Designed miniproteins, single chains. Designs and how they scored, part 89

Each design is a single chain, and the fold is of that chain. pLDDT is the mean over its residues in the fold that is shown.

## One batch from the design tools (miniprotein)

Design m3091
Fold by ESMFold2-Fast:
Structure m3091 (fold): chain A 86 residues (1-86)
Amino acid sequence: AAQEALDAQKQALADEVMAKLKEIFGEEDEEEVKKKMEEIIERLSELVRKAYDGEEVKESDLTEKEKKVLELHKEAAEAAAALRAA
């Protein structure tokens, strides 16, 4: 069924994102990677809120790991949107 193919593609995307996150954090433990990802997402959400409120968000406000996570998140979001558009 078409739904099964989409579910398989979503799982493959999730696995690829997790592998890249492990590389970014230098962690092999998925639970530790998820915890670090949640901390970064919370901080990035705060920065996005500030940008939405018209406050200046500078590159210096982001760590190198946060920049890599943001880039990966954008790539993953674009891939997920493409799957939903299909």
Scores: mean pLDDT 70

Design m3092
Fold by ESMFold2-Fast:
Structure m3092 (fold): chain A 81 residues (1-81)
Amino acid sequence: MLRVLDVHALMGSRSAAERVLAEARARAEREGASVIVVGETPSGMVTVVTVVAEDRTLRELPLFEATAEETIQRAIEAAEA
């Protein structure tokens, strides 16, 4: 069962987040990921991380240059829970 975490409450307020999440869901299904995390980088760019809980592999969808460190950390925590 795939879980989605919206760390910075971007869904419903940022159209970019909704588009990126739709693409991330398709990718997560293909890769067998257990968690998708949506957040903003420190520069304010939207980013998404998919986490495969079984092997602890992080998959990042790089629509933007920087990765949100907090988003990655929360993805790891969510995969462990």
Scores: mean pLDDT 60

Design m3093
Fold by ESMFold2-Fast:
Structure m3093 (fold): chain A 60 residues (1-60)
Amino acid sequence: SKAEQYAQLGGQAGEQVGRDEALRQGLPDDQIQQMADEGAQRGQTVGRNAVANIETARAL
């Protein structure tokens, strides 16, 4: 579905943002991976919600 496609894209973007932020802070590898994983989860949620919000806006 389009929601799953956007969730996947958001997850990839969130993973990269989380990893970059952890590297910027000079965190150890285990925390870099943790922040990347958390970023991916948040990005996936944002991606799903973006599709729902676009569909709602189109209904207005």
Scores: mean pLDDT 82

Design m3094
Fold by ESMFold2-Fast:
Structure m3094 (fold): chain A 87 residues (1-87)
Amino acid sequence: GKSIVLSDEEKAKLLEIYEEIRKLYEEGASEEEIRKHLDEKTAEFLSEIKDEDKARAVETLMRILLHETIEAIRNGEPIKELKILPA
């Protein structure tokens, strides 16, 4: 696949969403609450991205985050760290 360059602001937003999900998980939020929060944040973030390649990369990362978070909840494991795309 193509390597996508995210701005520092876009990287910060992605990390902010990741930390919000981690905090919800640590606070014992339900699978449904985490799913709703991530869906809302994904829609918000994607609405701000005009570059289609960046939008696809972010959508993919958000989908991975959701899957890993749900698995962590079900297995009682810590949330796995996501790979940030390099500049």
Scores: mean pLDDT 71

Design m3095
Fold by ESMFold2-Fast:
Structure m3095 (fold): chain A 59 residues (1-59)
Amino acid sequence: MVTAAQRREARLFLLYAMRDNNETDGLSDRYLAPLARALDLPVAELRRINAEIREELAK
């Protein structure tokens, strides 16, 4: 089960990974699977969080 704390941490790491890779519209899919493994999260959950970030940035 993914906790709210794990989701918040994953979101922060996604934003850091975007900055470090010079990506401004969410994180590229090629980086999601390695990051999900590093955070011990399902890649599907990380993709969902990434989609939420993309939606926020589109405004």
Scores: mean pLDDT 79

Design m3096
Fold by ESMFold2-Fast:
Structure m3096 (fold): chain A 68 residues (1-68)
Amino acid sequence: SMEEKIARILEEIEAEMRRLAASGKFSRDEIREHAVIRAADLLDEEGITDPAKRQEALARVQAIVDAL
């Protein structure tokens, strides 16, 4: 389902953000920029075009970054 695809994308992005944060080499803003661009790209590749679902997914990416 679309929701399962979004969940997979968010799990991949969260794992990558946590690895970048753990490295200590990147600022939170650099991680945020990378994560948002990467998430949007993955949503496009999976054909997720619903604006509400995209907005929700990107908001969750932002929340994960803010909690790093």
Scores: mean pLDDT 86

Design m3097
Fold by ESMFold2-Fast:
Structure m3097 (fold): chain A 74 residues (1-74)
Amino acid sequence: MLAGLIAGDDAAYDSFLDQIHQAMVDRDRTRIDSLRDIIRQAIASGTASPATQQRLQNILDFIDNVANRMFDAY
């Protein structure tokens, strides 16, 4: 998964977003945190293209905004 995200593989992103969606439906905070850490690791690798780094950052921002609304806004 991490390698596919760094490579900008659309199938890896589709699978990752499905996992985020399922974790949000299940309200699985631990899984959301784990998925967030994977994105942070991908960004921190520094090996992704600038466009892929922006894509990763956009997904991280999305997770943070949705998770904050679901868990931290209460």
Scores: mean pLDDT 77

Design m3098
Fold by ESMFold2-Fast:
Structure m3098 (fold): chain A 100 residues (1-100)
Amino acid sequence: MKEEAKEEMSKLAKEVEALVKKAIESDKETAKEYTKKAEELMDKMVEIAAQLGEEVKKLAEAAKAAYLGAGDNAIDGDKEGAEKKLEAGKELVEKALKLI
């Protein structure tokens, strides 16, 4: 279970990263669609993280906030702000995965 959960979280994080990158390169309406899809995948990652412990859950919730913030910046056309928040989200996911 623990290894399977780690693999699933890693897959979800990669999909979220790809969606946020697409949002950054897209028009406002398309960026909203990618950001909404990223939020759905992040919700799944937080659910998995909650089963692995409180610390992993907190890091996954912080990563969700960072990725959603990146999506919001992408929707507003703030590419630099979006890229900065995307990197912050990636760092938080890496910290969560190291605890597993």
Scores: mean pLDDT 85

Design m3099
Fold by ESMFold2-Fast:
Formats: sequence, structure tokens, C-alpha cells
Structure m3099 (fold): chain A 95 residues (1-95)
Amino acid sequence: DNAVFALRVAADTARRLAERGRRLGSVSVIEAQLVADMLKAAADVLRSEGHDELAEQLREFANEILTHALNGDVQGVIDAAERAAEWLEEQARRL
């Protein structure tokens, strides 16, 4: 279903950001912005499917990731992206 697909795509996107950040020891603001934009697009799909609360939480994760990136906090980006991925995977299993 579209909601489950959106949650899984968002989870994969967040996990890849965290894994790449760990591997490189760095995260570009441009990459974090693109990831945040993809998470917000997934949140729009969730809202269109009637999952307003899940959409809002996903937007909060997107904003947290971007805020850490703008502050040069690489570990903060990695930790936020990993928490987002774990939460999104759990929500996808519950739907």
C-alpha cells in the first residue's frame, strides 16, 4: 500500500544517510537537505493516505536531521537518521 511503501522508502533513505555519514565521517548540508526533502515528500504521501500523525513525526525527523547538518554536527545527523530509520521500519510493520 502507498503508506507502507512511503515508510519503507523513507526508512531506506534515512539509513543510507546514517551509514554514509559513518563511513565518510562527514555529511554535506546539500545531501542532508536532499534527504530531508525526500522524507518530507514521503510525509506528504502519508498525509494523503490519512496518516497525519505519522506524517508530522516524519517531518520532525527531517527537520532534526537538517538542523544537525546546518550546525556541522555529523554525529547528530547520523544518530537522528538512524532513529528515524528504526522508527519508520517499526511503523511500516504495524501498518
Scores: mean pLDDT 89

Design m3100
Fold by ESMFold2-Fast:
Structure m3100 (fold): chain A 93 residues (1-93)
Amino acid sequence: LGLSEEEKELLKEVFKKFDKDGDGKLDKEELKELLKSIPELSKYNTDEGINLLLAKYDEDRDGVLDFEEFLKLLMDELNLKSKEELIEFVKNL
């Protein structure tokens, strides 16, 4: 994503709301809480759905999503067409 540093800071602040451990990654439990906050993604709020999202976006295959993988998940699954749409979506999260 062609994000500015200011845009990245804003997105990281929202990521931190779900990253309860502060380790820069979302585990399965934190991802479940995120999915509850996004009605469009509620269909993935099952163990099977979460495993599917991890299989698609967890490039490191460590069972967690980092910040970049999280942004890719939102862009792809919510069909967001621009960084501006991503930022506006995340501001309301």
Scores: mean pLDDT 76

Design m3101
Fold by ESMFold2-Fast:
Structure m3101 (fold): chain A 62 residues (1-62)
Amino acid sequence: MDPKQEEVIRELIEKYGYDNTTPAMVAEALKKELGVELSLQEAGQLKSVVLAKEKVEEKKKE
């Protein structure tokens, strides 16, 4: 994953929470901040990858 895309997605999750961050919000933020146009499906996949990375970090917190 592009580190800049991951950072934008992480910031959205921090601002709105995991459940409130939709694929549409991810796609819109990436378009506005990085000029990257993604489908809702691609944006959803990137959100899922970021969530999976966060879960690994939380598991190590135990």
Scores: mean pLDDT 74

Design m3102
Fold by ESMFold2-Fast:
Structure m3102 (fold): chain A 102 residues (1-102)
Amino acid sequence: PEALRELDRAAREAGVAADRYQRGEMTPKEVAIAFAKLAIASARAGQPDLAAVLFETALNVAKEAGASDEAIKHLQEAIEAARNGDYDKAVEHAEKAIEVLK
């Protein structure tokens, strides 16, 4: 129940972030962080395919934002780990990407 509750919360936050970004009220880095957090919640809820797609969304937004090579590398490693079913590694790399995106 906790993992599904966190997934629901992260999904609402990502939806709000996307809407605010379209209105020019949020930076691309903030949007990338929101989608990376949703991907982490999806991986923890046992949704690896969804997590991979959400990490790819975060990566694309981060690239458009001119994020550092370090942040991009961590997001790419999170995508590969999620696709391979290594959720602990995917979460670790995603959390490192979030720290660098600040």
Scores: mean pLDDT 82

Design m3103
Fold by ESMFold2-Fast:
Structure m3103 (fold): chain A 99 residues (1-99)
Amino acid sequence: MLPTYSLEEKYNMTVEEIIEWAKIETEVLKKLYPELKNIPENLLIAAQALGTTVTSEEELEEAIEKAKEMAEEYRKEGRLDLAKYIEREIEAAKKLLEE
């Protein structure tokens, strides 16, 4: 079942909580879109930690770089809450790829 998270709950999530949320989200997506079963599970979970879906490692690396750019932009805007949250999403995605 797809969990519902408020924006406030998401901003307060730890790296480990983001990983657990991404795992749950990935299981739901695989049930809704059986074609995703052909994509490595670690890639799907890492992408879900970033709030996206990817089909290759190259797309995931692009998503991580885009997330880094967004975090830097939010820091420049003084939106430290958003910047720190995105930085935790990036850390979660990288941790999932390392296993």
Scores: mean pLDDT 77

Design m3104
Fold by ESMFold2-Fast:
Order: structure tokens, then C-alpha cells, then sequence
Structure m3104 (fold): chain A 83 residues (1-83)
């Protein structure tokens, strides 16, 4: 699957309450070469909800120091969305 296809599938899993499966799909995209892909994956992880906060927060923390400012902002917003 392309990164865009993975992001779409992850959104569907989140909407269905399948957060653990969404994390499995999204985690590899956080180290993707494309900063747009990393930023979108971070935003989707923020939408998974507080039930998965303990698993998601450690994945987002490295992106707060990412080389790309858009990725850093996406991680910040995602962490705020989780609560």
C-alpha cells in the first residue's frame, strides 16, 4: 500500500474504534522520508483517543524534535488532542 492508502485505512480503523490496529499501521509512517506523511500519521494518532494515550504518546514524543517544523506542530497538536 502507498502511504496515502495506509493513512486512509488507519482513519477507517479509528472511526471503527480499532485503535490498536490503527497504531500498527501508523507507527512505521512516523519515520517515513516524506515529512507530509510523518505529519499526517501524527495527526491520526492524536485522533485515536485517550484509551490508547499510553501507547501513542511515546510514539509522538520524538516528533516534537523532528527536523521539519510542520511535523513538530503536528506532534504538538496530536498530543493535545489525546489529552
Amino acid sequence: MTPLEILREAQKLIDEGRGAEAIELLAPLLTDEDPATRARAAYLLGQIGPAYAAEVLPLLEPLLTDEDPVVREAARVAIELIG
Scores: mean pLDDT 87

Design m3105
Fold by ESMFold2-Fast:
Structure m3105 (fold): chain A 88 residues (1-88)
Amino acid sequence: KVEELLREAIEKVRESGVSKELQEQFEEEVKRTLESIKEGNWEKAMQEGQKMGEVLYKGLKEAKSEESKKKLEEAGRLASEALKAAAE
């Protein structure tokens, strides 16, 4: 469930048309978040989750269309749902 939600979030970021660099940064923060969750380190998972949010915020600032912004917002929602699911 968690991995599926985060995979969907990565796809939404790629579909948004933001820079490849920002897409790669988001994917790396997803990997770090998943690693922290697997280690049972919730503090680190929350810190990496915050970094995912920071990358998405940069994407929203760079986005030139409402469609791109909507996809980034959907990615943020999916990432938030994943973190909540991981807490269970």
Scores: mean pLDDT 83

Design m3106
Fold by ESMFold2-Fast:
Structure m3106 (fold): chain A 93 residues (1-93)
Amino acid sequence: SHHVRHARHHFSKALQYMTKGKYQEAAEHLAEAARHLGDEELAKRAEELAKKNPSLEEVKQLALELLEAYERKTGDRAFVEEMRASLDTITNG
């Protein structure tokens, strides 16, 4: 669906920002992904996290929760497995 494609796009952007050490921007894109999934609670949590100086661990945890919500809504395990593998490669320097 349109909303699911936008959720994937914003999730991928969040991972790109995480690899660049830009955790506030990563949280902002996780909020957009959550809104497109219709998960208003996760969207609000991501928005509040973006207002802080979030750590990599905080944005990774939120991303994992969003992937769980995405899998429940869509059944798209391939995207979830790809994104989890990508998250596992991102470390604080």
Scores: mean pLDDT 87

Design m3107
Fold by ESMFold2-Fast:
Structure m3107 (fold): chain A 68 residues (1-68)
Amino acid sequence: SPELEALIARLKEIVAADAAAHGPVPTDEAIRQMLTLVWDAYRAGRLTEEEVQEAGRAVRAHVAELAA
């Protein structure tokens, strides 16, 4: 969905910015910010459970790429 694609792009931006400033291990602040965005979208009905799982997979893959 466009909502999922936009959210994944935003989560990847948060991860990349955090990694550039603090190294490849996500900070507690970055994790909190990402969880807040995902939870807000889910509560608003903009994401399904499956889309929440997809966002999680995309973030984990991006963290792994930045750590390589």
Scores: mean pLDDT 82

Design m3108
Fold by ESMFold2-Fast:
Formats: structure tokens, sequence, C-alpha cells
Structure m3108 (fold): chain A 100 residues (1-100)
């Protein structure tokens, strides 16, 4: 269901956020930017669920995926191996949701 897909995406985003908070200081500009964007993306994802709009949901998941891929590519060297693996797993979960 759309609700189950949203929950899976939100859980993946939470895992990515926790990985970032583990590898980055709270006052780091990249961390602050990630946190702000994650908050906005999560809000739009919930709005798509409330409207039962599967196209809007898919578009938001695609935006989240692009954001996480870009962040990972730019900041991979600043992540611990464990936190890099968590972000990679989040990306895989988002790719799986988009195939369903």
Amino acid sequence: SLEEKVERVENALLAAYLALSSSFPEDDPAYQAFRAQLSELGKRLREALEKKDEEAFKEEVERILAFLRDFYARHRDRLSPADAARIAAAIETLEEVLRE
C-alpha cells in the first residue's frame, strides 16, 4: 500500500539522518543543510500520502534518491565505513520502492 511505502521511505531517511548525525558535527554546514532538506522532503512525502497521490509520492522519492546520491558522492570520504553502509542501504531501499 502507499502507506507502507511511505513508512519504508521514512525509515530509510531516519537511518540516513542518524548516519549523518554520527559522522558530522551538529554545527557542520553540510549536516545542517541535510537536516533542513530531509525535514522538507519528509513533509512533502506525508502530504502525498494524505492526498493518496501515488505520482506525487514517486516524484518525492525520486527527489530524495537524487539528494542522497549527490550527498553520498560529495561527502563519502567524511563518513565512517558503517555510516557509509547505512546511507548506501537507504539508497537501495528507495530504489526498491520506486520499482514497486
Scores: mean pLDDT 84

Design m3109
Fold by ESMFold2-Fast:
Structure m3109 (fold): chain A 116 residues (1-116)
Amino acid sequence: MALVRPGDKVAVVGTKENESAVRAAELGLRELGAQVIGRFVVDKPEEIPEKVRELIDKGADHIVIVADGSPESAEAVRRAMEIAKEKGVTVTVAPTGDNPDEVYRAAREAGAASFA
């Protein structure tokens, strides 16, 4: 269950490889009445933490991270959630692909409250 509330400025972030899942997350959030400020695609999982920092600095209240079960995505999710926690912004992780367990583990380790 998404913790996004009406009026929250939500950004969706993921890799170019997972762009279809990033687009699906954006559409689902818009249907739930979230104020989606944009869909942001990076080339590599390692770029997700810096994109999350940039979006928070631009006024995002909530960030949805779309990630697969790769170790690189799990590490990127953990780093991005550390940044969000420092800035007081909430994060939802939306796992994609056949192995979401590592993404769930990284999100839980970083203190994620929910999954999309």
Scores: mean pLDDT 72

Design m3110
Fold by ESMFold2-Fast:
Structure m3110 (fold): chain A 85 residues (1-85)
Amino acid sequence: MLYIPNEALQKWIEKVAGKKLESLTEDELLYLLVKEAEKLGLFDPEDPSVVDTTGTELGKLFGVDSLDLRDVEAVRKLLLKNATL
């Protein structure tokens, strides 16, 4: 599926990817999320699937303080709140 980012997600994409995207796939959205989490060192060392987003721009954008990247349904719902199909 192709997602059209809302204004808040588009600003985050510009910051993370260095350019605007008119539309992107679910896999591309997830890739950018993982890339930023790696860059900011947000992965829990005891459980590397879990990201601590407390106090970050990422946490404010998605409205969460923790995210399990292996929970595909939770990640998808989170991303869908910031994009239209």
Scores: mean pLDDT 74

Design m3111
Fold by ESMFold2-Fast:
Structure m3111 (fold): chain A 87 residues (1-87)
Amino acid sequence: SEEEELRRIVEELREMVENNAPTSTIIRYLSEVTGVPQGTISRWVRRLGKGETIRLAVGRLQLALAERLGDAEAAARIRAEIAELLA
């Protein structure tokens, strides 16, 4: 399921961070799973740092899933969380 795919992505990202994967590897992976160009994600890393960029990317994937499932309350909560990361 899409929810299982999202759980796998989160777990892979956690393992990458725990194993000190290079920033370039994380950028490439985030680009693959989000469809966002590597250059855009690289700009997020420069502005927000690696950890907040991962949180932003995962948040965007969670938001897309909530919107697809019609979960308006979850979508609103996730949008608020993303807004806080960008503040």
Scores: mean pLDDT 88

Design m3112
Fold by ESMFold2-Fast:
Structure m3112 (fold): chain A 84 residues (1-84)
Amino acid sequence: SAEELAREALRAAERAVELAKTAKSLTEAIAAALTGIGAIILAELALKKNGTAEAKALAEKAAELGEEAIRLALEKMDELAKEG
């Protein structure tokens, strides 16, 4: 359902943010970015299903957090790449 996809998207987005914040290597930062992308895809699928207002709100939050996770991961990748 839209609600199930939205909840999965939110969990994935929250995980992606955590992974981005704790990444210690380029591989870990890349994994965080990919998890964030996955969260955005799930959120988009949830939004397309025309679920409840609650499901839409959860999906929108998931997309925002997923975008934040990608931004954080890219910043971490830039820092780690400069370290050599």
Scores: mean pLDDT 86

Design m3113
Fold by ESMFold2-Fast:
Structure m3113 (fold): chain A 70 residues (1-70)
Amino acid sequence: MPSMEEKREKLRREIRELANTLSIDEMEALLAQLRARYASADPSKPEMRELLGFAIRELEREIARKRAAA
């Protein structure tokens, strides 16, 4: 079974790949969607909430990196 660390590493790779293909505006739209999902996340599923929080932080980092490079 994939560990939480394996799930986070896979998610990190997917977000980096996505950041390479999306514009800053598209990434900000996705970030808003992820934040909405996090706010409405079922508290009985802490693993999903943790992965959503991780995805939000990784996407925020990629947006900041892309803005700094522009």
Scores: mean pLDDT 81

Design m3114
Fold by ESMFold2-Fast:
Structure m3114 (fold): chain A 98 residues (1-98)
Amino acid sequence: SSVLRQQLLDQSINDVNNAGNVLGNSSTNQQLVNNTRNQLLGLLQSAFDNPDSVYDYIRQAMQVMGDSIRTLGVDVDSSSQAMGLVGRAARNVIRGVN
């Protein structure tokens, strides 16, 4: 349903913002954290708008997140939490574009 689709997208946006907050609490480089959040939000929107390419955009989002975690030097617990949030966002986008 269109209502469920919108709810899944809204939850995915919330999860990406929460992942950005986890990274922001673990790093002094707030510009890179905000850039990563904005890139993830853009990739999520692109995945939602382009259902035939959803898995390509999700792969790009996971790569952006992994690269940012490495560059920011985020600890294991915060990395696991942030990756879990982005993974949940990805699953909700996939469900929403079905």
Scores: mean pLDDT 86

Design m3115
Fold by ESMFold2-Fast:
Structure m3115 (fold): chain A 95 residues (1-95)
Amino acid sequence: SVEEIQKKIDEYEKKLNELEVRATELSRKVKAGDKSAYPELAKVHEEIAKLHRELAELYEKLNTPYSKQLAERHRRIAERHEELAKTYKELADSL
């Protein structure tokens, strides 16, 4: 139902907020020279990407022109976080 989809969207948005705060903290550590943060930063970006993929699927299910545009936006954000995760993983593996 639309109501169940909206509840899942709210849940995933809350989870995204928490992960984005964590990504910011880890990114700050990396910029300050703490390279030990690279593995966790990679994992956090992987989780952010996964949640954006799940949000895209939920918005597709709502099946309106606006929700389809939101789904495409979330897919694009997921791709950026997938690239960041790969970059930080490669940096971690180079230590």
Scores: mean pLDDT 90

Design m3116
Fold by ESMFold2-Fast:
Structure m3116 (fold): chain A 82 residues (1-82)
Amino acid sequence: MSPEQKEVGKILSDTRKKVDDVADRVKANPNASPQVVIDVGAADTSVTIFEYLYKQGKLTLEEAKRVQENIDKIIEEVEKQL
């Protein structure tokens, strides 16, 4: 595995942990709005797709960083509503 592929794997792993943490917090909140549930589900689906692309060797470091930035924005908006 190249150093760049290791960095991509780390970015995806870190992003997956953030999404799973927020998803658990949303599941623990009985007053979570439908929009919050949808946004977390969208973030989880996005990470899953990019994990698949990474396993296929099709995800670049630049793309992984953009995914992380987009997911972090979704998480920030969800956390404002929790």
Scores: mean pLDDT 85

Design m3117
Fold by ESMFold2-Fast:
Structure m3117 (fold): chain A 71 residues (1-71)
Amino acid sequence: SKEEILALIDELLSKSTDPRLIALLEELRRAVEAEDAERAERLGVGAMILSTPDQQPLLVELGRLLHEHFA
């Protein structure tokens, strides 16, 4: 659901210290709120590339939820 996606983004934001990742996750949150599937997909890929190993399982789950929501 959209609520689950936004909650996961907020959890990632609370655990992130890299300003680039934070900015990207904030943009992703806005894209999800706007129902912009193409932008959300692009931003999700960018977040995965910038993620630390401990953040990657949450980003994999986020990617799965994004795919289900915009399917």
Scores: mean pLDDT 82

Design m3118
Fold by ESMFold2-Fast:
Structure m3118 (fold): chain A 96 residues (1-96)
Amino acid sequence: EAKRALARAAAAEGAALYAEGLVDPDRRDDLIAQGRAIVAAAGALSDPALTDRYYAQLVAEARQAYALGPDYARGAAENARGLSEGFRRLAEELAA
């Protein structure tokens, strides 16, 4: 449903910001705070449990990628950005 797609889009956007913070420690706290704010706002409008769980899953995947190297963490950020865009498109289609 549109609300579930928006929840996943927000979670993926937050996870992308987290992964970007893994590669850029100077911005990490700001990026994490921004991501959490996006997740919280979207959760309040849709499904907090789904949003939080999907965010936690993608964050865990980003941390595992970072353990393999910073290029893998950058790949995780790009993947999460793509997921967010895909879910936003899906939400627009489902809302029509």
Scores: mean pLDDT 85

Design m3119
Fold by ESMFold2-Fast:
Structure m3119 (fold): chain A 89 residues (1-89)
Amino acid sequence: MEEELKRFYEEAARLSKMTPKELAEYVREYLKRNNESEEELFERAERILAEARERIAAGVDEEDLTPEELREVFEAVLLGNGVLALRAE
């Protein structure tokens, strides 16, 4: 629903204001909570992004994505960038 999408954009805006150090800490805590490795998280993020690109290339517009699919794609972008920030430390 629109409310869920708005809430997601607000969260994405919050995360985008994080410094690289804060984003690295966020990813570190995310990995601990989800019992996931840095490599597994990065591979999952890349897979989600590749899948989204394939769907868009096949003629699926951004507006045709569900709020859940949009959330997953943006989450993958943020977490992937967070892994890169963690590696840069």
Scores: mean pLDDT 68

Design m3120
Fold by ESMFold2-Fast:
Structure m3120 (fold): chain A 72 residues (1-72)
Amino acid sequence: MPIDEKEINEAMARMALSVAKLSMQRPGLTDQQLQDQIALVDKGIEAAEAAGDEETAEELRRLREQLLKQLA
């Protein structure tokens, strides 16, 4: 059980957001790489929502939609 749940969740959300933004700048991701990034973004959304960071959660949801469009 985390000692500071909010701080851990904020850090996880920020990490997921940074990785997702970097991935969106790269052309030619494989389907497996896209799936891995979507999984990371899903974890980031959960963390942002748990921390009450609605702005980060919304930005992650938008990036998730963009990753799904590349996969489709």
Scores: mean pLDDT 77

Design m3121
Fold by ESMFold2-Fast:
Structure m3121 (fold): chain A 59 residues (1-59)
Amino acid sequence: SLEDAIAKARELKGKLSPVEIARTLIHDYGFSKETAAEALSEVYGVTLEDAKRIVDLAL
């Protein structure tokens, strides 16, 4: 769920870079690109468009 992705991204914030968090959410936890982008947008306070760019760098 999006809530689970947000919780995991918050846990990893300050331990990993945004790109490393995106990679971890998708490859280790099986979240979709869309869900990972929404979680990063929420956690970092960036636009969804900017968060999608971070996700694309992770892949």
Scores: mean pLDDT 87

Design m3122
Fold by ESMFold2-Fast:
Structure m3122 (fold): chain A 97 residues (1-97)
Amino acid sequence: MKEEVVEELKRLGDEAIRAAEALSKLTPEQQRDGLESIGRYLIRKVEELASKLTPEQKEKLLRVAREGADRMIAAPPEKAVEVLRQTREELLKIAEE
């Protein structure tokens, strides 16, 4: 069960990173709009995955996902991938607890 959630979180994180990397080729306005969309998508998907874990893990995962999304949106677009990689690692650590 935890192994399945960890695997799904890895795929979700990789998908988000690839999407953010693709945005780097667009205009600054399109990059910002795209990053906001990625952030909303991540929070929604983490909520779905967290429902399979303990209440404590769910609360921690949702907090990390929200904080990660906020940091990504607030950061310069060139830092978005770095923030997503850090957020992915934090989410995986919680899911493996």
Scores: mean pLDDT 82

Design m3123
Fold by ESMFold2-Fast:
Structure m3123 (fold): chain A 62 residues (1-62)
Amino acid sequence: AAFEEVLAQLEKIAPVTEEAREHLRRGLDLLAQTRAANGPHTAPSVEAVRHFAEAVRLAGLP
């Protein structure tokens, strides 16, 4: 659900490459794991943020 929502939002503003999709997926997986351990409102880890930043960069967003 969360992966599909974020991917749809990115695709509205830039074409998403397979590499960008993979970084987005990995970031969301890390976030889900962190929230499973620490609760649903836990902030994303540094690694998850790095994957999200790479997805945005690879999608050609400024």
Scores: mean pLDDT 70

Design m3124
Fold by ESMFold2-Fast:
Structure m3124 (fold): chain A 71 residues (1-71)
Amino acid sequence: SLSALEQLNAILDVYYNTKFPNEATKEHFLRQMIREFVRNSKYSKEELLEAAKQIPDKKLSELAIEIIESS
């Protein structure tokens, strides 16, 4: 099984490599994918936050932290 960080990075890889019609749709897709992962994961909130902090892209790290904290 994949770690929380590996699963978050897989979501980000899909985000980077998917063509969307506009920026709003792309951001909505990312937010929904992260929420779905958080909702269905067996990881604690603390484990998810630790993984999100390790994302190399600072803007995406901050976005993931926001979504996890609001879940």
Scores: mean pLDDT 80

